# Ledger of designs, part 44: designed miniproteins, single chains

Each design is a single chain, and the fold is of that chain. pLDDT is the mean over its residues in the fold that is shown.

## One batch from the design tools (miniprotein)

Design m1515
Fold by ESMFold2-Fast:
Structure m1515 (fold): chain A 89 residues (1-89)
Amino acid sequence: SREELLEAINRLLALAGASRDPAVQAVVSEAAVRMAELLVEGAPIEEFKRVLEEAIERLRALAAASEDPALRADAERVVREVEEILEEL
């Protein structure tokens, strides 16, 4: 529903604000902006799910490419939260 999509966008924005790493924050913020654009366009639910799946993939790639344990921990935490949002859609 529209309410579930708005809740998902709000959760992504809160998650971006709570993120410690700027690269992690950028991925989540970009996902939230894209979902807001899709909501205005009246896009099907499958496109919102793709945005979240792409965000998860990008976050996992950031964690895999980084030697920084703090970035890896932030990315892993954020992946779990995004996966929970995706499961609720």
Scores: mean pLDDT 87

Design m1516
Fold by ESMFold2-Fast:
Order: C-alpha cells, then sequence, then structure tokens
Structure m1516 (fold): chain A 78 residues (1-78)
C-alpha cells in the first residue's frame, strides 16, 4: 500500500457545509480527512474503500470560521 499526504487546505465554513470527495486514482483508496481549528483537531472523517471514480459527500457541522483540512490517502493494492 502507498500512503499520500496532501498539503493542508485552508478553508472558511459559513456553518453546516457539505464537501464532495472524489477518488481520482486508478485503485480503491482509504481517505482520512482531519479538520483543524487553531492547530487543534476538531473532527476526523474516515472513508474506507472508495472505488476509482467514486464520490462521497461529507458534511461538516462546525461553527462558522476558518479551518484547515488535511487529507491522507492510502491506496489499496490487490
Amino acid sequence: SKTIVFPPIKTTFTGKTTVTITNQFDVAADITLTVYKDGKEVKTVVIKNLKPGESVDVTFDLPAGDYEIKATVTLLDK
């Protein structure tokens, strides 16, 4: 298995926010999304076995404000 860590994305939520995650790799993947506020982890979402080209909607029910989202992707091998 290969693990890829993406640079943190700075984002602003205006309340309850839904984001769509799409697997653009040729293999199934496990995706971990960790949301930070002022350097503190406030939410973690784990998406297991997302197939190539599949999308999943993730809803963040967090107060309005500025956040960072870190994505870690583990590519699944046969």
Scores: mean pLDDT 81

Design m1517
Fold by ESMFold2-Fast:
Structure m1517 (fold): chain A 94 residues (1-94)
Amino acid sequence: SSLLDEADALLLAMLLSLDEEARAAFSKVITEFSREMKKALEENASKEELIKIVEDTKKRMEAILREKLDEEQYAAAVATLERVTALLKEYIES
């Protein structure tokens, strides 16, 4: 999926811009997200439930970024995260 490919590329670029500690914390959240999504899909979860997982994960990622980045870096990272979550929601709703 081109939407998933774009989301993956944006997430990778963000991870590469983070320091080691922030990257490790962020990667853990991504791993947990993948596990939660896989379980939800296997349990035939609704699109609304899948979108909730995306939104909850975004909030967790924003919390990590807030702790680790200055205001300018945080604003840029959140803008990227907004785009990534928008692409994931579009994919789920398609």
Scores: mean pLDDT 84

Design m1518
Fold by ESMFold2-Fast:
Structure m1518 (fold): chain A 57 residues (1-57)
Amino acid sequence: SEINAIVQPYLEDGRLTQQDVAEAVDFAQGLKDALGLKENMIPKLIQLYLDVVVTYR
């Protein structure tokens, strides 16, 4: 899936945990619902969240 392709490199590098991924998915779905975005925006929102987390770790 698109989501799996986005998260896999971060998990393999040990820079993120499965918990970080779960939080990214929750963030993406919450923001999508709040802003009325389409499902195809979910991978982009996950990428945005993970970029921020990786930057601050």
Scores: mean pLDDT 78

Design m1519
Fold by ESMFold2-Fast:
Structure m1519 (fold): chain A 62 residues (1-62)
Amino acid sequence: AAAPFEDVLAAAQELAAVPGVLRVEITPTRITVTVAPEALAAVREKAAELSRRYGIPVEVRA
């Protein structure tokens, strides 16, 4: 199932604001974030929070 577009956009915008995020990719079923290795822990923590808040799976890649 796809999340509402407004929730996906809000989650993506919050992820893009985290220092060390290089790319945010949105699909109907998930958000994929590519990060600098130094930011991996911080972005994973934010991704877990946003996934819980919006119900959207977030995948973090270094």
Scores: mean pLDDT 79

Design m1520
Fold by ESMFold2-Fast:
Structure m1520 (fold): chain A 69 residues (1-69)
Amino acid sequence: SLEELSRRLSEAFGVDPETVRRGIRAVLEGDEETAEEVARKLSEGGGLSVEEALDLLRAAADELRRQGE
C-alpha cells in the first residue's frame, strides 16, 4: 500500500512519512517538480544523491502499480 511504502522509506531515510507519500503520489501523477522536491529532502535526510532518491520514489510508484494501487 502507499501507506506501507511511505512508512518503509520514512524509517529508512529519517524523512516524514507524509512527505514521502507526497513524493510517491507526485510520481504517480506525473508531477515531476514535486517529485524532485521530495527527492531533494530524501537526499538531505538519507545521504543519497537526488537522482538515487528519485529512483527510489519511482520504484515505490511502480510497486504500487503492480499491486493495483
Scores: mean pLDDT 80

Design m1521
Fold by ESMFold2-Fast:
Structure m1521 (fold): chain A 63 residues (1-63)
Amino acid sequence: SFVDQGQKFLDNGDYDSAWKYVMQSLKQDPKNTDSIGLYFKLVSSMPDKQSQLQQQFGDIQSS
């Protein structure tokens, strides 16, 4: 699943790839608790991109 791929990339420190898979999962199911959990982990792991991730997450939630 997209969430499983996102977790794998996050565990490997590939945060950019992790976020791509998490976004894909959230676009299919914006209420997916596992994907939302990964989003919060990625926000804390990517300080230089926090605002970008928060904006993209908000856009998906409002769709």
Scores: mean pLDDT 84

Design m1522
Fold by ESMFold2-Fast:
Structure m1522 (fold): chain A 73 residues (1-73)
Amino acid sequence: SKEEVLKKAEEVLEEAKKKIKEGESLPPEEQFKLRKEAVQKIQDMAKEILENYPEVLPEFEKKLKEMEEEIKA
């Protein structure tokens, strides 16, 4: 369902944010690896949304921007 896909997308974004924040004390090379893994998971989620529930994509992009702003701050 659309609700299940949105929930999964929110969980992917929350996990990415948590790992990036928890990794702040790690060496730069390890931080880069964590960010690369997070980006890959986000891209995979966006592709799943686009293929199955394209109407959900704008909401996902909005949540992604909110997460990026929180990490940048």
Scores: mean pLDDT 80

Design m1523
Fold by ESMFold2-Fast:
Structure m1523 (fold): chain A 78 residues (1-78)
Amino acid sequence: ISPALVQAVRDLFEAILDSLKLSPEERAALRAQFDALLERHSVYEIGADLTVYESTGKPSPLGVANDLIEKLQAAKAK
């Protein structure tokens, strides 16, 4: 897997976090979940799920990152 692709997906995730009004603790918890997803699933799958969320505000059908995306949606709604 390309380090540049991993970094691009991290940059997308961080941009999503920056759009939310999160406490440092909430941000750290979301980063920990993102890192756990990268250990279990491919960066291609996670990147695709985050791109769909950024474009639509909704999770991808059968997406591997849907638990993370639900937490992003909950953070945006508060």
Scores: mean pLDDT 80

Design m1524
Fold by ESMFold2-Fast:
Structure m1524 (fold): chain A 77 residues (1-77)
Amino acid sequence: MLTEEEKELFDLYREFLRQAKEAIKNTKDPEEKQKLIDEVKESLEKFYEHVKKTYPQFAERFREFGEKELAELEKLA
């Protein structure tokens, strides 16, 4: 089972992505939409690096989740 701290980290990550996807969906300007997607990709990369350093046991799970979320973000472009 996840510890409470690890669960909070995952929940924060999921909430961030949910909010980001909603913002991207509501953006009509193609250039602004792409900028938001790029910013989210950068944030995902930084989050993954943080997880690798602080919770290495969860790094692989975060990588897989992040790859799936990145694919979903690409569909919103």
Scores: mean pLDDT 75

Design m1525
Fold by ESMFold2-Fast:
Structure m1525 (fold): chain A 60 residues (1-60)
Amino acid sequence: MLSEEQRLALADQIVDESKSYEEFVDRFSALVAQLRAEGVDQGTIQRLGKHAVDRYLKKL
């Protein structure tokens, strides 16, 4: 199971490496599916999603 710091780092990496919004959504959806399979709670996933979206919008 990934730590909170590792999850944030992966979200940041997905945002930084994604060349399009579609790639970002696909890669982030795969991460969310993995976290859900590992039993990470929905509130933590929602906070991670907000962090990733906010970062992606600032990148544009």
Scores: mean pLDDT 82

Design m1526
Fold by ESMFold2-Fast:
Structure m1526 (fold): chain A 89 residues (1-89)
Amino acid sequence: MEELKKLWEKAMEVLAKNPEIREKLLKELEELREKLEANPPKTLEEEKKAALEVIELIAEKLKEAGEEELAEKLKEALTKYLEKEVAEL
């Protein structure tokens, strides 16, 4: 958990230093949110797919900011966290 928190804080710092990339991320997250509100996930599998799409989007923007290693580490940590939460249901 602490490692995921540190990766997330570092990712937020990178995005704060790259306002153009941050704005692109916010726009794409809002577009994804609108799609999910129009067709809400009905199953746990659909919710997992939506969560993975958010994770991928964040990772792509971090790569655009030049932080490829951070993007991969955060993606792996968030995906493992999601899998653990789903498995405990």
Scores: mean pLDDT 79

Design m1527
Fold by ESMFold2-Fast:
Structure m1527 (fold): chain A 78 residues (1-78)
Amino acid sequence: MIYKVTIKLPGEKVKEVAEALEKKKEEIGALAISYSEKEGLVTIYAETKEAAEKAVEEAKKIAEELGVTPEIEVEELE
C-alpha cells in the first residue's frame, strides 16, 4: 500500500515548496517527491499513513512560510 499526497500551489511556488520538502524527505519518511510547475502540483509518495500525514503537515508549514495556501489531497493507492 502506498499513499499519494498531492499539493496544489501557484506554479511559481511549486519548485520552492518541492525543494524544501526534498530536504526533509528522509525525516518525513517519503519514498519519492515530484513536481510540475505547469500543473501547479507537488506529489509525495509514502509507504505509511504516518509518513503521509507528516508530509501534509510539513507541506502546510512550508507553504505558510512562503505566504501561500496549499490545497492538499491524500489518496491510498494499491
Scores: mean pLDDT 83

Design m1528
Fold by ESMFold2-Fast:
Structure m1528 (fold): chain A 81 residues (1-81)
Amino acid sequence: MEEDREIVEVLIKHYENLGKTDEAKELRELAEKDPRKAVDWFAEKYKMTREEVREFAEALKNGDKEKLAEIYKKINDRLLA
């Protein structure tokens, strides 16, 4: 539960930084009710596994540009297919 909350906090800040206010609000509302469901919602939206979402959040938190590029490529390949 705490791990999922930390992950979601990172994802919410990411959406806010991108100017995606509606998505940030939706994710925040989900997280307040159930952080695990918020992570699952994000995973489903981008066709990611829970593990990939955790890796993404950690890469965002650490500023790991190489890992972020790898994850973005995987997401784009799945969303554009």
Scores: mean pLDDT 79

Design m1529
Fold by ESMFold2-Fast:
Structure m1529 (fold): chain A 75 residues (1-75)
Amino acid sequence: APRAPTPAEIESLVALLESYVAAAEALGRHDLAARLRQLIADLRANRDNPVAVQELIAEASRLVEELEALIRAAR
C-alpha cells in the first residue's frame, strides 16, 4: 500500500516542481507554470491529508511527464 509522504518528502517534491515551473516559463508554457504553482500551493495546504497528497502527487507526476516530453521535443 502507498505510504503517506513525510513533510520533508513533500518539500523535496515542491522544490522539484518549482524547477519545473522555471522550465515551463522558459518554454512559453505559462499555462503549465500556473498549474504547477497551484499544485505546489495545494500540496502545502493538504500535507496532513495523505489521500489528498497522494492524488496531488499523481497529478504532479502527469504534469511533469507532459513537461519532460515538451523539453525533449524542443531539443
Scores: mean pLDDT 81

Design m1530
Fold by ESMFold2-Fast:
Structure m1530 (fold): chain A 100 residues (1-100)
Amino acid sequence: SEAKAAAEAAAMMRAVAAALREIPEAAEAAELFEQAAAATSIEEILELVRKAAEAASVEALDRAIEALGEEAGKSGLEGGEVAAEMARILREEKLKKLAA
């Protein structure tokens, strides 16, 4: 169900935001992940994740990918497909920044 997938995605976004708050330079990205955690649709969550990724440094993206992977590993739930898409967005943005 989309509502369940969105709730699981929101939990993952809260975990990512918490991890990024340990990096002072990642405050803007952490705030965008907090906004994603409050979103009510998968489409809105993914759009906010894209904005957060663009605002994040390579270091912040690595921390976000790690935190997302840890939280997704605990779920075993329908949110796994959304977690995979979020991880793809974060990894693609990291590759763009490394190529620049």
Scores: mean pLDDT 82

Design m1531
Fold by ESMFold2-Fast:
Structure m1531 (fold): chain A 71 residues (1-71)
Amino acid sequence: SIAKKLAKQAEDMLLAAGVSKSTAKKLAAEFEKIAQRVVDMLRAQGVSDADIAKDLEDRLPTYVERLLKEL
């Protein structure tokens, strides 16, 4: 799924930034839930899965940077 792929990418980015494995997994799991809600909302608006995936992947680095600032 789109949300699972993005959550794995977020986990890998957090790990690369020095976040602990346990914290990175917890944040990635929470991110997956949020991402799935966004995917469901955009699907309800008639946006294609390809366009949703591209938009969310483009926004992912900014979102991860915000998470790192909250730690």
Scores: mean pLDDT 83

Design m1532
Fold by ESMFold2-Fast:
Structure m1532 (fold): chain A 64 residues (1-64)
Amino acid sequence: MGREAGERGREGALAGDPEAAYEGAKAAAKAKSVEALRAVGEGARESGDEAAIAAAHAGFAEAV
């Protein structure tokens, strides 16, 4: 299930959706899926949207 969280988080982050980036990063971190967390981070970076990047970091921080 970490794979699905990473895929959805990546798609949302890439589209500049902060909510999807946040929830995706949080779910990936809770699942302890390095692969999923990396995918969300890459999506946020590719979007170039500061809000999406910040949301992904916040989701990770909240889960840890």
Scores: mean pLDDT 74

Design m1533
Fold by ESMFold2-Fast:
Structure m1533 (fold): chain A 87 residues (1-87)
Amino acid sequence: SMEAIQARDEIGGADSNAENAKKRAEELMKKDPQKAKEFRDAYTKASNARKQAALARLHGDEETAARYEQLADSYNAKAKKLEEEIK
């Protein structure tokens, strides 16, 4: 189904983004180990929330999906702020 394809793509994208964030966190650890760990944690939580949103949409739970999307956006914003502070 279209919903299953979309969920698979979003979960795959979230996993790829999490792997890229791990590599970025390793680079950032050389400048600020504490903020780099917070960056990785925030991005991991964002990725997990995105996966939960995709799964909720697959099951027709649009209300739960919207909440997880807001949570993912919040954690992504936190990760971006932390990365900007490490520059």
Scores: mean pLDDT 83

Design m1534
Fold by ESMFold2-Fast:
Structure m1534 (fold): chain A 70 residues (1-70)
Amino acid sequence: MKVTITFRFPDTEEGRKLAEELVEEVKKIPGVHSVTLEKRNGFYVVTVEVDESVADEVRKLGEEYREKLK
């Protein structure tokens, strides 16, 4: 079964860079079906469709990128 995971980064230069880097890194994970990046309401929103079996890996990676936001 596929699950959808969403990450939000602030509408800043650093937030944009981290969102773009996360997109490139999650694309490398087997079991990722789609990745979209869109700007919504002051955020860069990364939406990832993944196999349920790898959802935790994607979630942890997104959290690591979110923590890089200083």
Scores: mean pLDDT 82

Design m1535
Fold by ESMFold2-Fast:
Structure m1535 (fold): chain A 68 residues (1-68)
Amino acid sequence: SDEELQQRIAELEQKIADFKAQQKAHYDGLVKQGKISQAEGEAKLAEFEKLLDETLEARKKQLREEAE
């Protein structure tokens, strides 16, 4: 059902948001410790978020195709 599909997508989006928050905290921590620059941390976080967004869209496509 559309309701079940929307629920599965919402759960997946929440999991991806949680992973993004964890990675932001990780890179913010490395910057605070002086292990990487703020610019390097922002660049690494952006690369990670792009990978997660691409994974999310691929999984959403798969879920929608399975719902047909």
Scores: mean pLDDT 85

Design m1536
Fold by ESMFold2-Fast:
Structure m1536 (fold): chain A 79 residues (1-79)
Amino acid sequence: SVAEVQARVDELIAELEEKAKELSGKEKADTLAYLGALYASQGKWEEALEYLKKAIEADPENELAREVYEEVTAAVKAR
């Protein structure tokens, strides 16, 4: 069911948020970028941008964070 899929995504988000608190550098940036991508996939643009900004702050050269940030900002501007 849709509710089961949402519950699994919510569990993954919570797990990644806890993990990110204990990481630094590239690993933290990768984890935060994945969080941003997950929020973006749910249309939660504000949360996505916050995590992507944190990912870029942790590693300015993080390719995933930069690509998803560009996609999310374009989606927000189209509103």
Scores: mean pLDDT 81

Design m1537
Fold by ESMFold2-Fast:
Structure m1537 (fold): chain A 79 residues (1-79)
Amino acid sequence: GDELTQKFQDAGLSGLDVRILTLLSTRPMTAREIANIMRISQRTASLRLRDLEKRGLVESRRVGRTTVYSASPKGKELV
């Protein structure tokens, strides 16, 4: 299926996506923390995180007023 094709395509992830996954493999982070570390807009970080979550590479959890992201087991295997 389409998901299986995406699983085998390192080229299907942008360099930005790989860097986000690498950061999240070290510890859970908010979109704001990722944006600050990577020197990108919070909007760009949020859009990439949502895309990665839809692909099953990132997980999200609400902590009070904040959404915290973490690399899934699948995401960790890619980096």
Scores: mean pLDDT 78

Design m1538
Fold by ESMFold2-Fast:
Structure m1538 (fold): chain A 100 residues (1-100)
Amino acid sequence: SNEQKALEAFRELSSIPDSVEALLDRETLRKMLLAAGDVIKYDPSLLEFIKPRFQRLKEQLEKEGKLEEYQKLVKEVIEELLKEGKISEEVAEVLRELLL
């Protein structure tokens, strides 16, 4: 069911460590964006529980001087996922708003 898919994606997203190193690892970021994309697709109401986490992570990245590196990587990974057909343009726009 869509509810089960959203909850599974939310759990996968929650399993990813709250670390700058994880966010700057391309494969970990791809996994995170795919999980977040499934949350957006199946139950976007769960985004209210995700937004504070990403806000804190962005603040940490800025403090460590890594925000621009992270933003570039997020844009590159979103473009890759769009080219591979793994996310829709609608999901990509929500991901950009959430993560940038």
Scores: mean pLDDT 85

Design m1539
Fold by ESMFold2-Fast:
Structure m1539 (fold): chain A 100 residues (1-100)
Amino acid sequence: MEVKIDMSASLEEIEKELVEIGGEVMKKYAEGEISEEEFTEILIQILEVIYEIASKLLSEEETKELLEALVAAAVAFLRSQGLYDSAKKLEEFAKKLLEK
């Protein structure tokens, strides 16, 4: 599944789409319909979309703080589910994104 969000949409519409995609992906993973690898790739795509939105609306410092907070929450969740490899991939992706 590719996460494709219309970046010209309102922030409220983008938030609603991200929540719906997140919920659907979590459900598919819980039901065994997608692999841990596919689940991780979708989470990375969601973070890319959030970063693109934040970078347009917020300062560079605020964008970094927001992304760090979201990644910390997502990593904590993944570790709570025993998905340590996914947590590491997400941390590595976030670090690369923040260094740009």
Scores: mean pLDDT 74

Design m1540
Fold by ESMFold2-Fast:
Structure m1540 (fold): chain A 61 residues (1-61)
Amino acid sequence: IDLSDAELQRLLFELMKQNLPLPLTSVQKQRLAKSLNIPELSSMTDAETMQLVERAIELLT
């Protein structure tokens, strides 16, 4: 899934704010997709979620 740096930053802040463990459940992905307005998030696999975590870490570093 192709997210912008701004979308990755918003996702990272929401993960930290809600203290959500990885990998995310389907329900958690749906709620985050709605709150962040990133509909692609609800269809992500665990592998895709891990790729986003790696991208978010790169953004922080």
Scores: mean pLDDT 70

Design m1541
Fold by ESMFold2-Fast:
Structure m1541 (fold): chain A 95 residues (1-95)
Amino acid sequence: MQEAQDLKDLIQLVIQNIKNVIKAAKNGEASSGSVIMQVGLTGRMIDGARLALDRLEREGAPQSVLDQLRQLIEELQQLRDELYKLGLEMSEKEK
């Protein structure tokens, strides 16, 4: 269960970091390259979190814990999509 808590804490930290990157980008304080790199890192985190969720389910983690992790992964996916759109818009303006 420590593994599930560590994963939850890590996802929450990443969510906060992405929100900060989006804010910085909207204020002109981040480059398009930085934003696009963050999209890639977030995608890898989502993939890793899904694999970890599958392991936790296989190991009999409580449904409430699995549901919390699914909700956090969904929030990460939504933020990744916002970050990707923002990075694409920034990249187009730099051409």
Scores: mean pLDDT 83

Design m1542
Fold by ESMFold2-Fast:
Structure m1542 (fold): chain A 84 residues (1-84)
Amino acid sequence: MRARLAALAAQIDALEAQLRQAVQNNDLDTVRQIIDELLRIGKELQRIADEALKAGDFETAREAILLEARVTSLIMTGTVTLRS
């Protein structure tokens, strides 16, 4: 599980960099694709958090919840860009 969270965190870092570049370039199609990928990652993080909580692994649950908050923030940024 910890290795999967690390992989998801790295994907979020890459998507954040790609989102910033797409916004700068006014590439709205890429922004939409990044939002779709972030929504997919968010669902996986929610599943990881739920499973960790059931197992009593509060450290893993906390990490997953913090990554979910970051994903939500990036989705909001991309959505505002698409509506502008």
Scores: mean pLDDT 86

Design m1543
Fold by ESMFold2-Fast:
Structure m1543 (fold): chain A 93 residues (1-93)
Amino acid sequence: MEKTITLTVSVTVSNPEKDVTVRLEAKVYKDGKIVQTATSAPVTVKAGESKTLTLTVDITSNESGTYTVGANAVDVETKRILASDTVTKTLTV
């Protein structure tokens, strides 16, 4: 029977010099291989503020293993990575 695990990754963008529009671009890794991708809706972070962007990814599998979500907060205009974080969770079937 398949099991579902939920991974939530949060990335904080702090004190940009100008207003930036950012989104989270995430890749899910299992055993070093990309198995899923996810993207958040874009949000605006105003100059001098800090905002935490959160992305929740549901992984459904019949295989036990360790899953890692790597997420980058990307400026949608320049494609520059402003911040990144990772979350790891183990699925046991």
Scores: mean pLDDT 82

Design m1544
Fold by ESMFold2-Fast:
Structure m1544 (fold): chain A 108 residues (1-108)
Amino acid sequence: GEKKEELIKELDKAVEEAKETVERLSTDPRLAALIIKLIDEVKELAKKVIDKTKDLKLAEEIKARVLAALDAVVELLEEAPDDVVKQIAALLILIGLILDLEELLKKL
C-alpha cells in the first residue's frame, strides 16, 4: 500500500543521487557506466522484493540495506576517485547485494 510506495520513492531518490555522484566523481567513463548499471540492477531487484514481500519490516530493511550500500559506494569514490582498488570494492559491494536480492526473490 502507501508504505511500500513511500519506500520505493525514497529508494528511487537515493539511487538517482548516487548515480549523479558516480558520474561527477569518476575519471574512468567505462567503470562509471558499469557502476551505474549495477546500481540500476540493485534498484530493480530491491523494488521487486519490496513489491512481492508481505513483510513490511523486510521491505524497510531492504531499503535501508540498499541506501547503506549506495552510501558506501559513494564514500569509496569520494575518498579515491582514481583508485582502481576502491572502484573494484564499490563494484563488489553492488554485486554482493545483487546476489543477495536475487536469492531473496527466489524465496518470496
Scores: mean pLDDT 86

Design m1545
Fold by ESMFold2-Fast:
Structure m1545 (fold): chain A 66 residues (1-66)
Amino acid sequence: MMSFRELEAEAKATGNEAAVRAYLEVDTEAGIEMIKMIVEGASDEELAEFEKEAIERLKAAIEANK
């Protein structure tokens, strides 16, 4: 499974400011939404599902920007 650290490293490895910016924006949005889910009483299973979707979204953002 790709981790947030691996996606961060991939974004940095592109040397492309747009890819790094896209990563940071999506990561920030996902982090805020995860906090809201936790506060609303989301289960460990719901959090794991969201994390998987967030990772896919981060990967797509990096790929779209190179």
Scores: mean pLDDT 75

Design m1546
Fold by ESMFold2-Fast:
Structure m1546 (fold): chain A 87 residues (1-87)
Amino acid sequence: AEEELERLRERLREEVERAGGAPEVLRRAQRELLRAYLELVEGLSPEQAEEVVELVEQGHRLAAEGGPEEELQRLAERILAILEAAR
């Protein structure tokens, strides 16, 4: 799991470097790495991992826009519930 995650991290780093650090490529790489971590380390199904990745992305956008703390808290609680249910 750790070795596979590290190989993925190295590959994604190379992709970001080749793209000159383009924000779109960096964001995609971060999402892919998070998904792999959730599946390989936390033991989530692909569907559960995808839901968590989407919630994290929504949280990042909301935080960047200065969105309401209550909505950020709800996203965090949902992420934790998915992680807990996967155990």
Scores: mean pLDDT 78

Design m1547
Fold by ESMFold2-Fast:
Structure m1547 (fold): chain A 92 residues (1-92)
Amino acid sequence: MEALKEAIARAVAAEAAGNLAEAQALGESIMPELEALHRAAHAGDAAAARQLAELYSYAADAAVAAGLISAEEAEAIKARIAASADALIAAA
């Protein structure tokens, strides 16, 4: 979890700085772990669904701190993430 949050924070900072190549490389570096979490969550792993919700909420907060999105947009994203996680957990 900590390594994924660190990579997300670095990717957001790179994007805010206009370094799209670095942001892309960081995004690609975490893709296998994110795909594994998505597979587990869709297979009924409630812990994986909660971890994904935490990571996406963290990314939204990081984007606000970097000036990429508004706090209002971040709250809307977090609400949608929570609803998606609840739906996956309910389907398990």
Scores: mean pLDDT 80

Design m1548
Fold by ESMFold2-Fast:
Structure m1548 (fold): chain A 81 residues (1-81)
Amino acid sequence: NKELIAEAKKYVEEGNYEKALELLNKAGDESGASSGEYYETLAKAYEGLGNKEKAAYYAEMAETIGSEEEYKKQKELEEKL
C-alpha cells in the first residue's frame, strides 16, 4: 500500500521507528511490498532501532529493486532519443 509506505517514511523522519515498522509490516501483508521505496524505508527504520543486520539486508533488497527501476527509466530515455 503506497499510502502506508509514505506514512512510514514520515515516522522514520520523525524518529518513530517502531511505528514506521508497524506500518511497513501492514503494507507487506497487503501484498504491496515489492517497491524499492518499501525496502529502503524498512532499512532506515531498522538502522534507527540499531538492528544493523536487518538494515543491511533490506538495504540490499532496495538496491536490487532500485537498480531494476533505474534500468527501466534509463531505457525509456534511450528510446526517446
Scores: mean pLDDT 72

Design m1549
Fold by ESMFold2-Fast:
Structure m1549 (fold): chain A 61 residues (1-61)
Amino acid sequence: ALPDPAALAAAGRRLLDYLVEQGKIDPETAARYRQELDANAAAGDPVGVLATLKKALDEAG
């Protein structure tokens, strides 16, 4: 079974904060990904949460 989408989104927000601190993504890009994580979590979509995290990591390099 896939993890709880709310728990994944919470972990994803921490990852986005870390990537901003490291200068790997800009704060405006991170804000867009946070919004997408929250929307996917609200929809109960763990696959959507993971897809958003993959996009953020790909953008960070």
Scores: mean pLDDT 83

Design m1550
Fold by ESMFold2-Fast:
Structure m1550 (fold): chain A 98 residues (1-98)
Amino acid sequence: STKLVSLATGTSLNLIGAGVSSLIGDVEGARKSVRSARESLRELTRESEKASPEVAAESFEIVAKAAENAAKLSKDEEVAKELRELAEEARRKAEELR
């Protein structure tokens, strides 16, 4: 389903937004964006259970790459750490579906 890829893309934009907020010194905005991304990732996880493993795996791969890139942008160490943890969780979920 293309719906999961669209949802993953939206989650990915929120993750990149967290990295950018951290980069410019808006740590509180970054933390809020990380919380929103965690909620979106939970929704993506629920929806992925109803989809083919291939589409679900690609959706988690998109999220993992976005979180990895967001972590690289982040200047705040705690925000970067949370983004790396989200990336590892999404990557693990993608690999489990292969």
Scores: mean pLDDT 85

